# Designed miniproteins, single chains, continued (4): the designs that were tried, part 98

Each design is a single chain, and the fold is of that chain. pLDDT is the mean over its residues in the fold that is shown.

## One batch from the design tools (miniprotein)

Design m15395
Fold by ESMFold2-Fast:
Structure m15395 (fold): chain A 130 residues (1-130)
Amino acid sequence: MDKIKKARELIEQGKTVEEIAKELGAKNVPFDKELEALVYAMLGDAERAIKLLEEHDPNNAEGYELIGRYLEKQGHFETAAEAYEKAGNIYLEKGELDKAREWFRKASEAYEKAGNTEKAQELRKKADEA
């Protein structure tokens, strides 16, 4: 909570991800790769956030969920949908079919909000087949 609140304040002040990382570290707040990915998501850099999780924790479905939820709150619906789709795929690979279905549905809804009807239909089909 406090790390996320401080990161948001620094983003609103126009600070870079490197400056945010330094400030959070200087306050002896644990700064890990998941938090770094979340800061990129807060800046709207979903591609870097997703790549960072893929490089350091490729099976972190919860990390993709958090990134997606944050991007959706900021109105970045298409990139939020991509993060939700990654979470769904991870749950599918783990055999957690109910969670895979839930996240594919959330991805479909986010793609609809983005105006990407083709992708929304694709993810809806994936949810139904899971």
Scores: mean pLDDT 75

Design m15396
Fold by ESMFold2-Fast:
Structure m15396 (fold): chain A 63 residues (1-63)
Amino acid sequence: SEEAARAAAEAARRLREALAAGDEVGKQTYFDELVAALTALGFSEAQARQLAEREAAEIEKDI
C-alpha cells in the first residue's frame, strides 16, 4: 500500500507537470497511471477514474 500511495502521488505530480506544459501525451499517460495507482489503493475503477478526473480539473483551474 505504501508503494501504491507513492505511485499515486508521483502520477499526480507528473499529471500536474504535463497539464502545466500542455503535454497531451503526458496528460493521458499520467492520468492512466493515477487511475491504476488509486485502484491499487482499493478504489474501484469507476471511483479511481472519478477521483483522477476531479484532480485533473482542480489542477487545470489553478493553471
Scores: mean pLDDT 84

Design m15397
Fold by ESMFold2-Fast:
Structure m15397 (fold): chain A 113 residues (1-113)
Amino acid sequence: TAEEAIKVVEETYNRMLEVLEKGVNENKSRDVILEKIAEIVNEGMKKILEVVDLSEAAKRALEQETGRLFLQMKAFVDNNPDASRDEWFSEFKRFLEEWKERVIAVIEQQAAE
């Protein structure tokens, strides 16, 4: 159901945020944090598709939003090598929040039809 899919999105977001916060606190590299976030979001996306029947357009929209998240995070790392831990933490957190909001919007739009 859409409600189950939204719950999976929220659980996936919370897991990614936990990895980001813990990684920053433990002085992990940006690459290690990115790899763990990639694993979590890929698992979350698979689970979303198992609990809700989405149109092909909605599935593509979800894939685009996930791709956007990784492009934004990688671009920030590549373009801001001297960014402080606070700066990249704040930006990554913003990217994760935007991903959550956009993915939930796709699921809600599909459920309204």
Scores: mean pLDDT 84

Design m15398
Fold by ESMFold2-Fast:
Structure m15398 (fold): chain A 68 residues (1-68)
Amino acid sequence: MEELLEKASKEAAARLPELKAEGASPSVLEEAELVANRDIMGLAEKIAERAGKPAPSKEEILKRLLES
């Protein structure tokens, strides 16, 4: 789990400059910053609020972020 979080964080941090240069929406930038800062619980809370559903598990979030 920690290794997956580390990888997802590094990938998000690498993508942030490109997302900012492309003029990505504030919500996309905020989500990417949460991942880069390893704030997976903050990301889960935002997803839950947006969907009106329970927050997904940390493992499910990490799997979706890696998608490979």
Scores: mean pLDDT 68

Design m15399
Fold by ESMFold2-Fast:
Structure m15399 (fold): chain A 85 residues (1-85)
Amino acid sequence: SMEERRRWAQRMAEVGKIVEEEAKKLSPEQREKVLKEFRDLMDEFSRALAEGDWEKAEEVAQKLLEFVEKHFSPETVERVKRILA
């Protein structure tokens, strides 16, 4: 339980850094939209993590991967996939 929580927190911190870095390369309008969508997903993830809902955490991680595939390069997608595996 506590070990799973720490592992998920670490993975998501790494993904968050990648998303923030890559979002800086987008246009101002696209960056604002993308970062809002990302914040909404992170809020959902944080709630699942706080509640120990590992099934929901996995579901949100999958949504986050789909979000990355939608907005960023294939190289960024592969980096995120490796972290979430």
Scores: mean pLDDT 84

Design m15400
Fold by ESMFold2-Fast:
Structure m15400 (fold): chain A 71 residues (1-71)
Amino acid sequence: PTVTVTLANGTKVTLVLPEVLSLTQALALLHELRPFVDEAAVDAARAEVRRHETLSAEEFLAILRRHGIIR
């Protein structure tokens, strides 16, 4: 699915998310978001993502919200 999210800095980005993300896909998306958000928040989200082998789109977005990457 395609989801538009608002980053912590107020920037809107469109993410193309599969229904289930592999670890590689989730880490690649976090890397893409790095220029727009606090690096420590991205690093914390990366650590949480690495505790999962797969994530649903909803689980991934929940991690981004929990670490303050998206609103």
Scores: mean pLDDT 82

Design m15401
Fold by ESMFold2-Fast:
Structure m15401 (fold): chain A 91 residues (1-91)
Amino acid sequence: DLFKETAKVLVRNTLTDLAKQAKTEELRERYLALMEETLARIDAAESEEEVLQILRDLYRELAELARREGDEAAAATFEEMARIYDLLLKM
């Protein structure tokens, strides 16, 4: 499924980059755990709408983590990504 594989590539790239830039080992491990959890959810998804919901929820969580780390620019970017997926779900 090209849609699922594309979503998984996006998730792997985003979360591995965040893990590499993480200021603490605890935060790095959290990003890697979130990656594995999200990839498993995408594999289990039965529809493209479910994949979009998973991606929306992921970016909302990433925005929350960025806010807690004081990275307002990253938080704003992740909120924008979540908003885009939410809009796609209404189509």
Scores: mean pLDDT 87

Design m15402
Fold by ESMFold2-Fast:
Structure m15402 (fold): chain A 98 residues (1-98)
Amino acid sequence: SDESFLEQVASKTTIPLSDLQKINDELESLGVDLVTRRRLIAAYISVKDKKLSYKELAKLAGVTEGVILYFSGVLKKFKADKSVDSFLNLIRKYSVPK
């Protein structure tokens, strides 16, 4: 994780830094790698807040616009965009072995 990424996003959106830190820390605890964490966090930001364009968010996260578009569609499909807990519950469901 890069603390500067989360701080920059929080300063440019309505999403609290504490929510972004909670998401990042939980994803790390679930064994999600840095690149995938940035993709998922960028997708979450894109569905919660429209202040940053996909292009600006992709630049900040170090990912492609297409990756943000894809994962934002996944989050909306599974209704994981409503809250931090809804998002984390989706990730937990798919990260825990059966």
Scores: mean pLDDT 78

Design m15403
Fold by ESMFold2-Fast:
Structure m15403 (fold): chain A 65 residues (1-65)
Amino acid sequence: SDEQLRAGAEAGGRAGGSGAATAAAEVMKSNGPPDAAQLAAELAREAGGSRGAVQVAERAWKEAE
């Protein structure tokens, strides 16, 4: 969900690095590849942690490039 992706990006940035969190938020806000943002949110939820959320967000961000 968009809200989960945004929350994950914010939490990840504060906990373990703003770069990945900012990238995730930008993918969602820029309306880039919807699949990338959606996948990041889904995988972040399944990863069960801010670290996992940051990692999947980074993956989605790189794929969106």
Scores: mean pLDDT 50

Design m15404
Fold by ESMFold2-Fast:
Structure m15404 (fold): chain A 72 residues (1-72)
Amino acid sequence: SRVEEILALGDRGDPSHVPGLIPLLTDPDGPVAEAAGEALVRIGAEGLRKALPSIKDPELRSILKSIIQSLE
């Protein structure tokens, strides 16, 4: 399922998947949005910080910084 695929991305902890996970937080499918949030938590604050240099969109950077702050 899409939910299982998203959670698997989080389990891998690969920061390269972070830009693709952020927009899923606002997905109209609630289970998908919840899975995206859980995947970002599983990547953890250090992994999310490693993803910051690859995020050029100011709005996505703001979202990512907020998530990192919530994990501290």
Scores: mean pLDDT 79

Design m15405
Fold by ESMFold2-Fast:
Structure m15405 (fold): chain A 95 residues (1-95)
Amino acid sequence: DPTLSPVEIAQQVRDKLIDLSKQTGDPRLAEAGKKFRQTAMSKVFELYNKGIPITLDIAKNILKDSMRVALDSVDLSPSSRQQFQNIVQDAIQKL
């Protein structure tokens, strides 16, 4: 069973954004990645507490919603927003 959890995927996205932050010198990319992972983890925890199984569609929606929350919370340049969106879309394809 090679299925990655949404928490593991959110961790991978955060790590890529931290790396990109170091390469570009933009600390907001690292902040966006941390916010993204925190939001995804919170949503997953709420579903586990309610006994709701995380289906593929729910996992994709958690990642998309967590991306929206991070983008709304962190004022990224248009280029950084596009890079973040690309990283999240690539991560969703691993589901």
Scores: mean pLDDT 83

Design m15406
Fold by ESMFold2-Fast:
Structure m15406 (fold): chain A 92 residues (1-92)
Amino acid sequence: MVVEEITSANEEEIEKNKEDAVTAKEKKEVTLKSGNKAKIEVEVSLTKDGTVYIKIKVEGPEMDKEDRDKVSEAAKEAAEKAAKEALEKLKK
């Protein structure tokens, strides 16, 4: 299995600004050509100052370009959904 983690900011910045942040999480699974599933977890944190922190975690088997493209598209959709949820929470 391969685990890939991508963040939009370093962990120190995220930790410092999370105290006043609204966080939304989204999980998605993608079925690969092998029939195995890749798991995607996205965490989006919005501060009152409008700063956005995005953390994406992908867990799955070794993937070719086609499967990676599918996972990337799914991660993008999950990130957009999480960002929308975080914005709605911030407005309330």
Scores: mean pLDDT 72

Design m15407
Fold by ESMFold2-Fast:
Structure m15407 (fold): chain A 105 residues (1-105)
Amino acid sequence: NEFIIRLLERFIRQLDALAARARAAGHDATAALLDEARRKLQEGLEAAKQGDIESVYRKMLEAVRLLDEAARQARAEGDDALALELEILAGLLLIVIGVIKVTEF
């Protein structure tokens, strides 16, 4: 589904920007978690291109878990603003997962 592909590409770009911001602020541990989340979304994107919806769902859930960890790490590093943005992104990704499950491609 072209819609899911475009949406995953948008989330990947957003994670790249947030990881760069975390690194610029010296939040290396947060940036590492964001790199892992980005990798999971990239794996989900490849699954989407192959029509493997089950793998898309699984990889997006793995990315949500990593974003929740990154938000906690950002707070520990003193960046509450970054943590809030990561929490919002995780919430949006969960909404998208719900839409994918309902529409069944």
Scores: mean pLDDT 87

Design m15408
Fold by ESMFold2-Fast:
Structure m15408 (fold): chain A 120 residues (1-120)
Amino acid sequence: MNYEELAKRHKEEGDRALAAGDKVTAAEHYFRAGLSYYLAGNYNEAIEYFEKAVEAAKDVDPRLAARAYTLLGIVYYKMGNYKKAAEYFRKSAEYAERAGDPELAEIFRGMAENFEKKAK
């Protein structure tokens, strides 16, 4: 599967949606672009597009923002940056609460605490 081509397609669709003022559609496409880069092993591009997904989603779709923050945490964990992984799992918990999912928020808080203990 060509994840880089899929990522480019979602990037272009996200850019068009954002230009049209459709932040929800833009966030979803940036999230999918980030996922495609992540699956391709392109972690720097994955981070870029998950950050764009968060920026588009944070005030309009807290559930998608929580998902994007979770994947930012996973990417930084795979890169060995436990401090940033913990920070992003804390943000995942915050936005899961805002999305009305306190059980998921508790899981992300637990993950953040574990990575905070490993951060050096």
Scores: mean pLDDT 88

Design m15409
Fold by ESMFold2-Fast:
Structure m15409 (fold): chain A 78 residues (1-78)
Amino acid sequence: SMEKKALENLEKAVELAKTLDLPAEELSRLAVEALEKGDYLMAEAYVIAQKVQRDKITYEEYLEEEKKKIEEAVEKRK
């Protein structure tokens, strides 16, 4: 299922993001560089870490919100 793969990729990106202790500006720059190199998993991890810092939310809150978006996207395609 595409939904299962999207959820697994999201969980991997969140776990990687938790290891990133860098300023939001640095994370934004690294995300662009990762996208240019085709490293989509690391690009997503940098974006997640930057979002968590900027929005002052927890990784658990981010993961729950993104899971709901994936589930809604799947529902709309039915």
Scores: mean pLDDT 81

Design m15410
Fold by ESMFold2-Fast:
Structure m15410 (fold): chain A 65 residues (1-65)
Amino acid sequence: MEREKVAKLTALKILAVAAGAEKIEEVGDTIRVYLKEDTPETRNAVAGMKQNAADMGWKLEVHLL
């Protein structure tokens, strides 16, 4: 579980950066991703990240700066 959690967190951070995330924060059981702008391509990437987070029992919050 711990190794899988770390690997998925790393993958989520990589996906978030690729989607244009400026900042990522971990707050308890919640991952917060901060995006500068919202585009259709970014929304598709976010949908994938939400699915991965939900599978791990994490809350994913997406915020626009």
Scores: mean pLDDT 72

Design m15411
Fold by ESMFold2-Fast:
Structure m15411 (fold): chain A 91 residues (1-91)
Amino acid sequence: SKYDELKAELRALIEEIRELIETFDTLSVLQQKVHLLTLSGELTLLKRQFENYLKENPETPEEKKKELEELLREAERLIEEFRELLREKEA
């Protein structure tokens, strides 16, 4: 289902961001900036896919909507954490 696909893609993005945070000090500043731009773009695309999913599936149970929203918030939180690490490294 589109719900399962979105959930899987969001979880994959979260895992990718976590791995990059854990290996942060192994990356050059340029590599870190490229990863931040790529991950931010992927999150933006997934947010758009979520909005389209809700428009196409207005009867989606509230629990499923909340689960996807929580995954989106976690991905946003992790991207901000990665951005903050980059800012500290450049200071």
Scores: mean pLDDT 85

Design m15412
Fold by ESMFold2-Fast:
Structure m15412 (fold): chain A 83 residues (1-83)
Amino acid sequence: SSSAQRQRAEQVARETQEILEKTAKKLEKYPEAVEAARRGKERALALAQQDAVLGAAAGTGAAIEAVGIVIDAELKERAEAAR
């Protein structure tokens, strides 16, 4: 039903917001991820001035890339700690 779909969408949005907030704090620990996010954001903003949809898509792609850098760094740190 539309009601159940709305409740699920709200839950997913809340969980996504929590992940993004945690990731933003972790990004600050990794200069390479911060620089990648900064460059991606500048590129997305430039695109958004011509096409808001393309700008939003580019911004999402840049965020995914920055999160990937953080995950890789965290996995390396955990591997070192397991020695």
Scores: mean pLDDT 67

Design m15413
Fold by ESMFold2-Fast:
Structure m15413 (fold): chain A 63 residues (1-63)
Amino acid sequence: GDAAEAERAGRGAYAASGAGGRAGSGIVTWTLSKGLDAGEGARMGARSGGGDAEAAERQGTLE
């Protein structure tokens, strides 16, 4: 449903915003070693606002 899609969009936007695309490869790998980034990403992505999450993910796809 919409709630699940909003959470997924938030997580995607968090990864795009946090990683950016340059230093993300190194930093994301480092944080994945703890596994906390996935949980924090979903939580923070959703909290940053569904609208912003969708906009960031869409912009990341275009860029």
Scores: mean pLDDT 47

Design m15414
Fold by ESMFold2-Fast:
Structure m15414 (fold): chain A 58 residues (1-58)
Amino acid sequence: DLLVEMAKDLLKQGLYAGTAKMSEEAAEQNFREAYGIASEAYKKLGRDDEAAKYREKA
């Protein structure tokens, strides 16, 4: 999936806001892998509530 791959690339580059956006879009399309990526991105952004929400769905 393109959105999941883009989110992974942004995460590796430390672009966490972009990672969160791309992984949220992929998660809305029910790509399971995107939940873990979104959780990691929100954790890096210090947004622990959002990180926990996506971690539970991963």
Scores: mean pLDDT 78

Design m15415
Fold by ESMFold2-Fast:
Structure m15415 (fold): chain A 76 residues (1-76)
Amino acid sequence: SLERRLEAMRAAQRALEELYPEVAKKVGEKNAEKARESALRAVEDAVARDPSLSPEEAARLAREKLLEEVKKILEK
């Protein structure tokens, strides 16, 4: 349902918001914002493909994708 999808997206956004200050401190604000946007977009794509994704799963995916993007920034 739309409500379930919104719950998943809200959980993902909260997870990203909680990690944002530490990520920004590590890679700078511009890189942190790009990483956050990429992570959020990945979660949006995942939720679109699997609308049964739980809020907990969405939050976990958001954290995973955020850290993946941070790693890419640090390695390039």
Scores: mean pLDDT 84

Design m15416
Fold by ESMFold2-Fast:
Structure m15416 (fold): chain A 80 residues (1-80)
Amino acid sequence: MARVERLKREAEEIIKEAEELMKKSTDPNIQKLYEKARELAREALELIDQHPDDPEAVFEAEVKLTLAIMLLSLAKKALS
């Protein structure tokens, strides 16, 4: 339970950050990276909401969140 609630909060924060960063970037290639990160975080939320007691679904959600974080990091570095 506590772990699932933490993952949901992490996904919501990633979505929020990606949306804010999309507003600041005018580069279409960088915007696509933020869009993909947001999509992965939304998919993770959906998995957790539909299958909170399924360990396989929870692991898939964690993998999606990890990929979203990596995409956000890459896009932020590309802006520098």
Scores: mean pLDDT 82

Design m15417
Fold by ESMFold2-Fast:
Structure m15417 (fold): chain A 98 residues (1-98)
Amino acid sequence: MDKKVSNIITKYMDKETAKKALEGILVSQGVDEETARKAAELAINGATFKEIVEKTGLSPETVANATTAVGLLNVAAQEYVWRGEFSSLEEAQKAVAF
């Protein structure tokens, strides 16, 4: 079975937070807001990397880099929330995204 992108980006966070993080990272990498939103919606709804690439027209490298970055930020943001530095996982993710 092809692995769903959601398995990478929602391992330690809820779907809405993962969607917002993926949208933000894609926009920061030069993707337009509408395409970034479409890619994030496909990802949280169980699309594969191939399906996201085919439906958005984004390069495989752009999708892979963004989903990997969300996975890393997920672990970091959860640790920041547990340390009491942020009131929400979404705020922590915005703080660690560079």
Scores: mean pLDDT 68

Design m15418
Fold by ESMFold2-Fast:
Structure m15418 (fold): chain A 93 residues (1-93)
Amino acid sequence: MEEIRKEIEEIVKNAKSPLEAIRKLADFVTKKKDLPAFEFRESEPPELKFYEGKAKRVEIVVPGSYRAVLDKEGNVIEGELVNGPGYVKVIPE
């Protein structure tokens, strides 16, 4: 459990953005067995919280899509992340 918690903390620490952290955590929790209970939220600041116990259920919400406007030369002149708050939640029994 402690080693898996450190892996989760390292994923969050090394992510370039909260969205990247959510995507990496989503992949991690879908492939890893024996998960600790935890929650990561896309907030300002982003929050990572661990709970007692082992995983019962996993809930994942990945924020929306990216919108971009390009000039006639193909350069991006306007961009928008269509982001609702995302989270990864591993719920204890």
Scores: mean pLDDT 69

Design m15419
Fold by ESMFold2-Fast:
Structure m15419 (fold): chain A 76 residues (1-76)
Amino acid sequence: EAEEALKRVEETIRAADLSAEDYTIASRAYIEAKEAVKKGDYETAIETLENAAKAVRNPAVREALLRAAEAIRKQL
């Protein structure tokens, strides 16, 4: 479910010892994706999460972002 997958992104960001760059990219993507989903703009949410996943170096955060994008895509 999209909400649970987005919650896992937040949890992964909090638990991981991230660089400032990874933290900024992941946190921004999380906030933007949540707002997009709230507005029903699923395409923007998916693009935001997938682009962030390509930019982050931490593999756990990357996986969480990709799983959230997949969960949202299933709602299309």
Scores: mean pLDDT 84

Design m15420
Fold by ESMFold2-Fast:
Parts: sequence; structure tokens; C-alpha cells
Structure m15420 (fold): chain A 66 residues (1-66)
Amino acid sequence: SLTEMELVTDPDDTEAWQRFTDVATPLSSRYFAGDQKAGDIINEAIRRSDGTAESLADELEKLLSE
């Protein structure tokens, strides 16, 4: 069951978190399998974000396109 706190999460943020998770999960798996570059990409996206899920997803996509 969702709590009251969870229900105040912005639906757009929820979708952005879903997109971020869908991309970041394979990268995390690669990192824990020994691919340090995958971890660096995730950490750099987090560092560049302004704390929103939308920003995190956008920065991760930019890093993957370079």
C-alpha cells in the first residue's frame, strides 16, 4: 500500500524516475560486474542533476549519447 507521503510524489517525477531506473539498472549491473565506466556514468549524471528525476534522466541520456 502506498503511504500518504508516497502519494504526494509528482506523477511526472514518477515517470522520470521510471525512465532513469530503466536505463540505470543495466549500467549498475555492469558496474557491479566490473565495468567501472558504467558506474562513472551514473555518478556523473547524479552530480550534474539539480535533484529532480527529470534532470537525472536527461543528464544520463546526454552522457550515453557522447
Scores: mean pLDDT 68

Design m15421
Fold by ESMFold2-Fast:
Structure m15421 (fold): chain A 99 residues (1-99)
Amino acid sequence: IPEDTELWDYLKKLADEFEKNGYYDRAIKIYEVLLKLAEQSGDKEGIAEAYLRLGRVYYKKGDKEKAIEWFEKALQYAEEAGNEDLISEARKLLEEVKK
């Protein structure tokens, strides 16, 4: 199987396509795999990205409370990673969900 960046990019693309087509439960399962991979490698940026994706899918499913929880975790890890794009995206999505 692809490893590191190749595996991450492949799974992310696959999950994004499932999310785009409304197959939210399939997207969630793959984003959970991405989260586990990032956690195992201590990749705070990857952890933030996985939580951001999970939050987006739960929001689309109508689970606002879980979406907020995931976006708050994404923001925490994005800030620890110093990734301004992820910080900005997480803050924007938190504002949107809390309306």
Scores: mean pLDDT 84

Design m15422
Fold by ESMFold2-Fast:
Structure m15422 (fold): chain A 94 residues (1-94)
Amino acid sequence: RDEEEKLLKEIEELEKKIEKEPEKVQKKLLELLKEAVKKELYGVVLRILRIIMENIDLLDKEFVIKSLEEILKELKDEDLAKTIKAVIEKIKKE
C-alpha cells in the first residue's frame, strides 16, 4: 500500500506539470506505467492511462502509442491488455 500511495503521489505531481513540460511528463508517466504493470498495481495503471487520455492533445501520440505497444508485448494479464489496446485505438482516433 505504501508503494502504491507513493506512486500515486508522484503521478499527481506529474499531472500538475503536464502543461508546462509535456514531453518530460509523458516519458515519466510511461516509465511509471511499466513499473506499475510489473508490480501488478492495477489502480496505478488505470490512473496513468486516464491522465494520458485526458491530456493526449498535449502529448506525442506516436511516442505514447509506441510505448503502450511495447508494454503490451510484456503483458501477461489479458484484461489489462484489452484495456491498453482500447486506449491505443482511442488515441489513434483523436
Scores: mean pLDDT 82

Design m15423
Fold by ESMFold2-Fast:
Structure m15423 (fold): chain A 98 residues (1-98)
Amino acid sequence: MIGPSKEGVDALAEAAIEAARGNPQRAVDIVVSLAKHAAINPEVGEHAVDGITRALRVLKEVDPEAALEAGQRAIDAASTNPELAKRLREAVEQLEAE
């Protein structure tokens, strides 16, 4: 019933980046929520992938284990949208190669 918006996705991505510094587990939860929202709204797909990638990059610097968990759970959360799940998987693989 509550539809995701581009503004909401951007706000959640920013919240995840801020949470990563003091509460990595909260950042994981926010990243997973972003993936779930993007799975049901294709309009925010690009914003969600970009936001998740930025949050995971910050999280990787603070807590690499939490970043791996967040990436894997985000891909799983997006599994109802195979195209989004594939794009998230590619983004996570590129981030791991950095």
Scores: mean pLDDT 80

Design m15424
Fold by ESMFold2-Fast:
Structure m15424 (fold): chain A 86 residues (1-86)
Amino acid sequence: MKTIINSREEAEELVKGLEGFVQLLLSRKSEFSPKVQKLVDEIAKQVEKLKELVRNNAPLEEIQKQIEEIEKLLEEFAKELAKEAA
């Protein structure tokens, strides 16, 4: 499922939500397998990049591409977590 942003305000709210989610994942990182921990680190890195793009007033197209990269990592995280739970 693709998140599409139509404004900078939507991008700022998304960053806020993703930052909170990353903080939650990092606080619980020790509960995950090494493979899932690596995915958490990559998600955190990509969210920081998104935050910098929004802070630096990057074009919405560039912000959208970064959101799509984060969504790919979130899908991989969810799939790996489900696989390890089975």
Scores: mean pLDDT 80

Design m15425
Fold by ESMFold2-Fast:
Order: C-alpha cells, then sequence, then structure tokens
Structure m15425 (fold): chain A 105 residues (1-105)
C-alpha cells in the first residue's frame, strides 16, 4: 500500500501548517512502513515525528530541496502516527511538500 499526501500552494514567511497521518496495521503480520518527507520549495522547512503505539521512533527536519526517508517495523495491530509541521521562512507562491507512506508486509 502507498499513500501520498501533497501540500501545494502559496505560503508567506511565518506561515505554519500541521499535518497528521494515522495508519493502523490491522493485519496479523508485522508490516514495514517507509515514510518519505520531501520539500521541493526553497524557504520551506518540514519537521516530522513518527510514533508507533504512542512511542516516538523517528524524527527529523527536511529543508527546501531535500528529502528524508525512515523505515519502521510495525507490529500487528499497532498504530503509526506521522506528525509534520511545515513552516515557511520566506514567501513562496509555489510551496510544495510531499509525504509518502509505503507499507510492505
Amino acid sequence: MKITLTLSGPMAAGDTVDVTLEIKNESEKPATVTVTVRVDSPGVTAEFKVYVNGRLVAEGTVAGGSEKTFTIEVPPGATVLVEARITATSDDPNARVTITVEVKE
């Protein structure tokens, strides 16, 4: 399974957008979850945190023009929470941030 969330649109310096994604492993097998956060816009920064059953397992910051990828093992029945805070440090009429979540069993 692959889920892609894209934030697109104008941002002014100091604007902040919070994004939350929740995924539950409802299978009887462990799942491997890969989270990729990509920022295509100069002057935009994304801070993200990944939780499994409420425990912080990964965090990071992605600056404009960069991406970060995290791979996490998720037990059967566990919930993955991905939180991202997207902040503009300068005006960007075409701000773009992509969060991709891939699930493999």
Scores: mean pLDDT 81

Design m15426
Fold by ESMFold2-Fast:
Structure m15426 (fold): chain A 64 residues (1-64)
Amino acid sequence: KEAHLLLADAYFNRGLLEVKLGNLDEAEKDFQRAIEEAKKTGVKTNILESAQTWLDKVKLAKEK
């Protein structure tokens, strides 16, 4: 696979781990990086959609 897709997957999975640990700021950064790398592929990917969904969830969780 393309290096960008593998890197997007790695950032996405680390973001999920950070969510489980309660590290919402780190999770937000990881999901943003996953989105950036997925966009570099130029193709619609499940990782891009999932990372965008999780980024929205993290942002909502940080709001009071």
Scores: mean pLDDT 79

Design m15427
Fold by ESMFold2-Fast:
Structure m15427 (fold): chain A 97 residues (1-97)
Amino acid sequence: MTAEEFKEWLMTEKGVPEEVAELLARILEAQAELLERVKREDLRYDEHAEEAAELLSELADIPELAELLKKALEEGLDAETVMKRLMELLKKIAEEK
């Protein structure tokens, strides 16, 4: 699934506002890139940590997403697992609104 398909799915199936859907799609895309880099044994962790920190600073108001990204980066969770967690989180957020 591409970031664009994910954004469309969030807006059409889950009724997520476009701004939030775009942010989440960018997070998913960045997470997939970070996971790919972390799987490469020759890459420095500090480079990924800086990139992750920038994303997390944009998510200051969504702490559950920040925790998911940190856990994925540290534990090397695959994109499928991260997406499943994002879907569960989005359901919780939608139920509260």
Scores: mean pLDDT 54

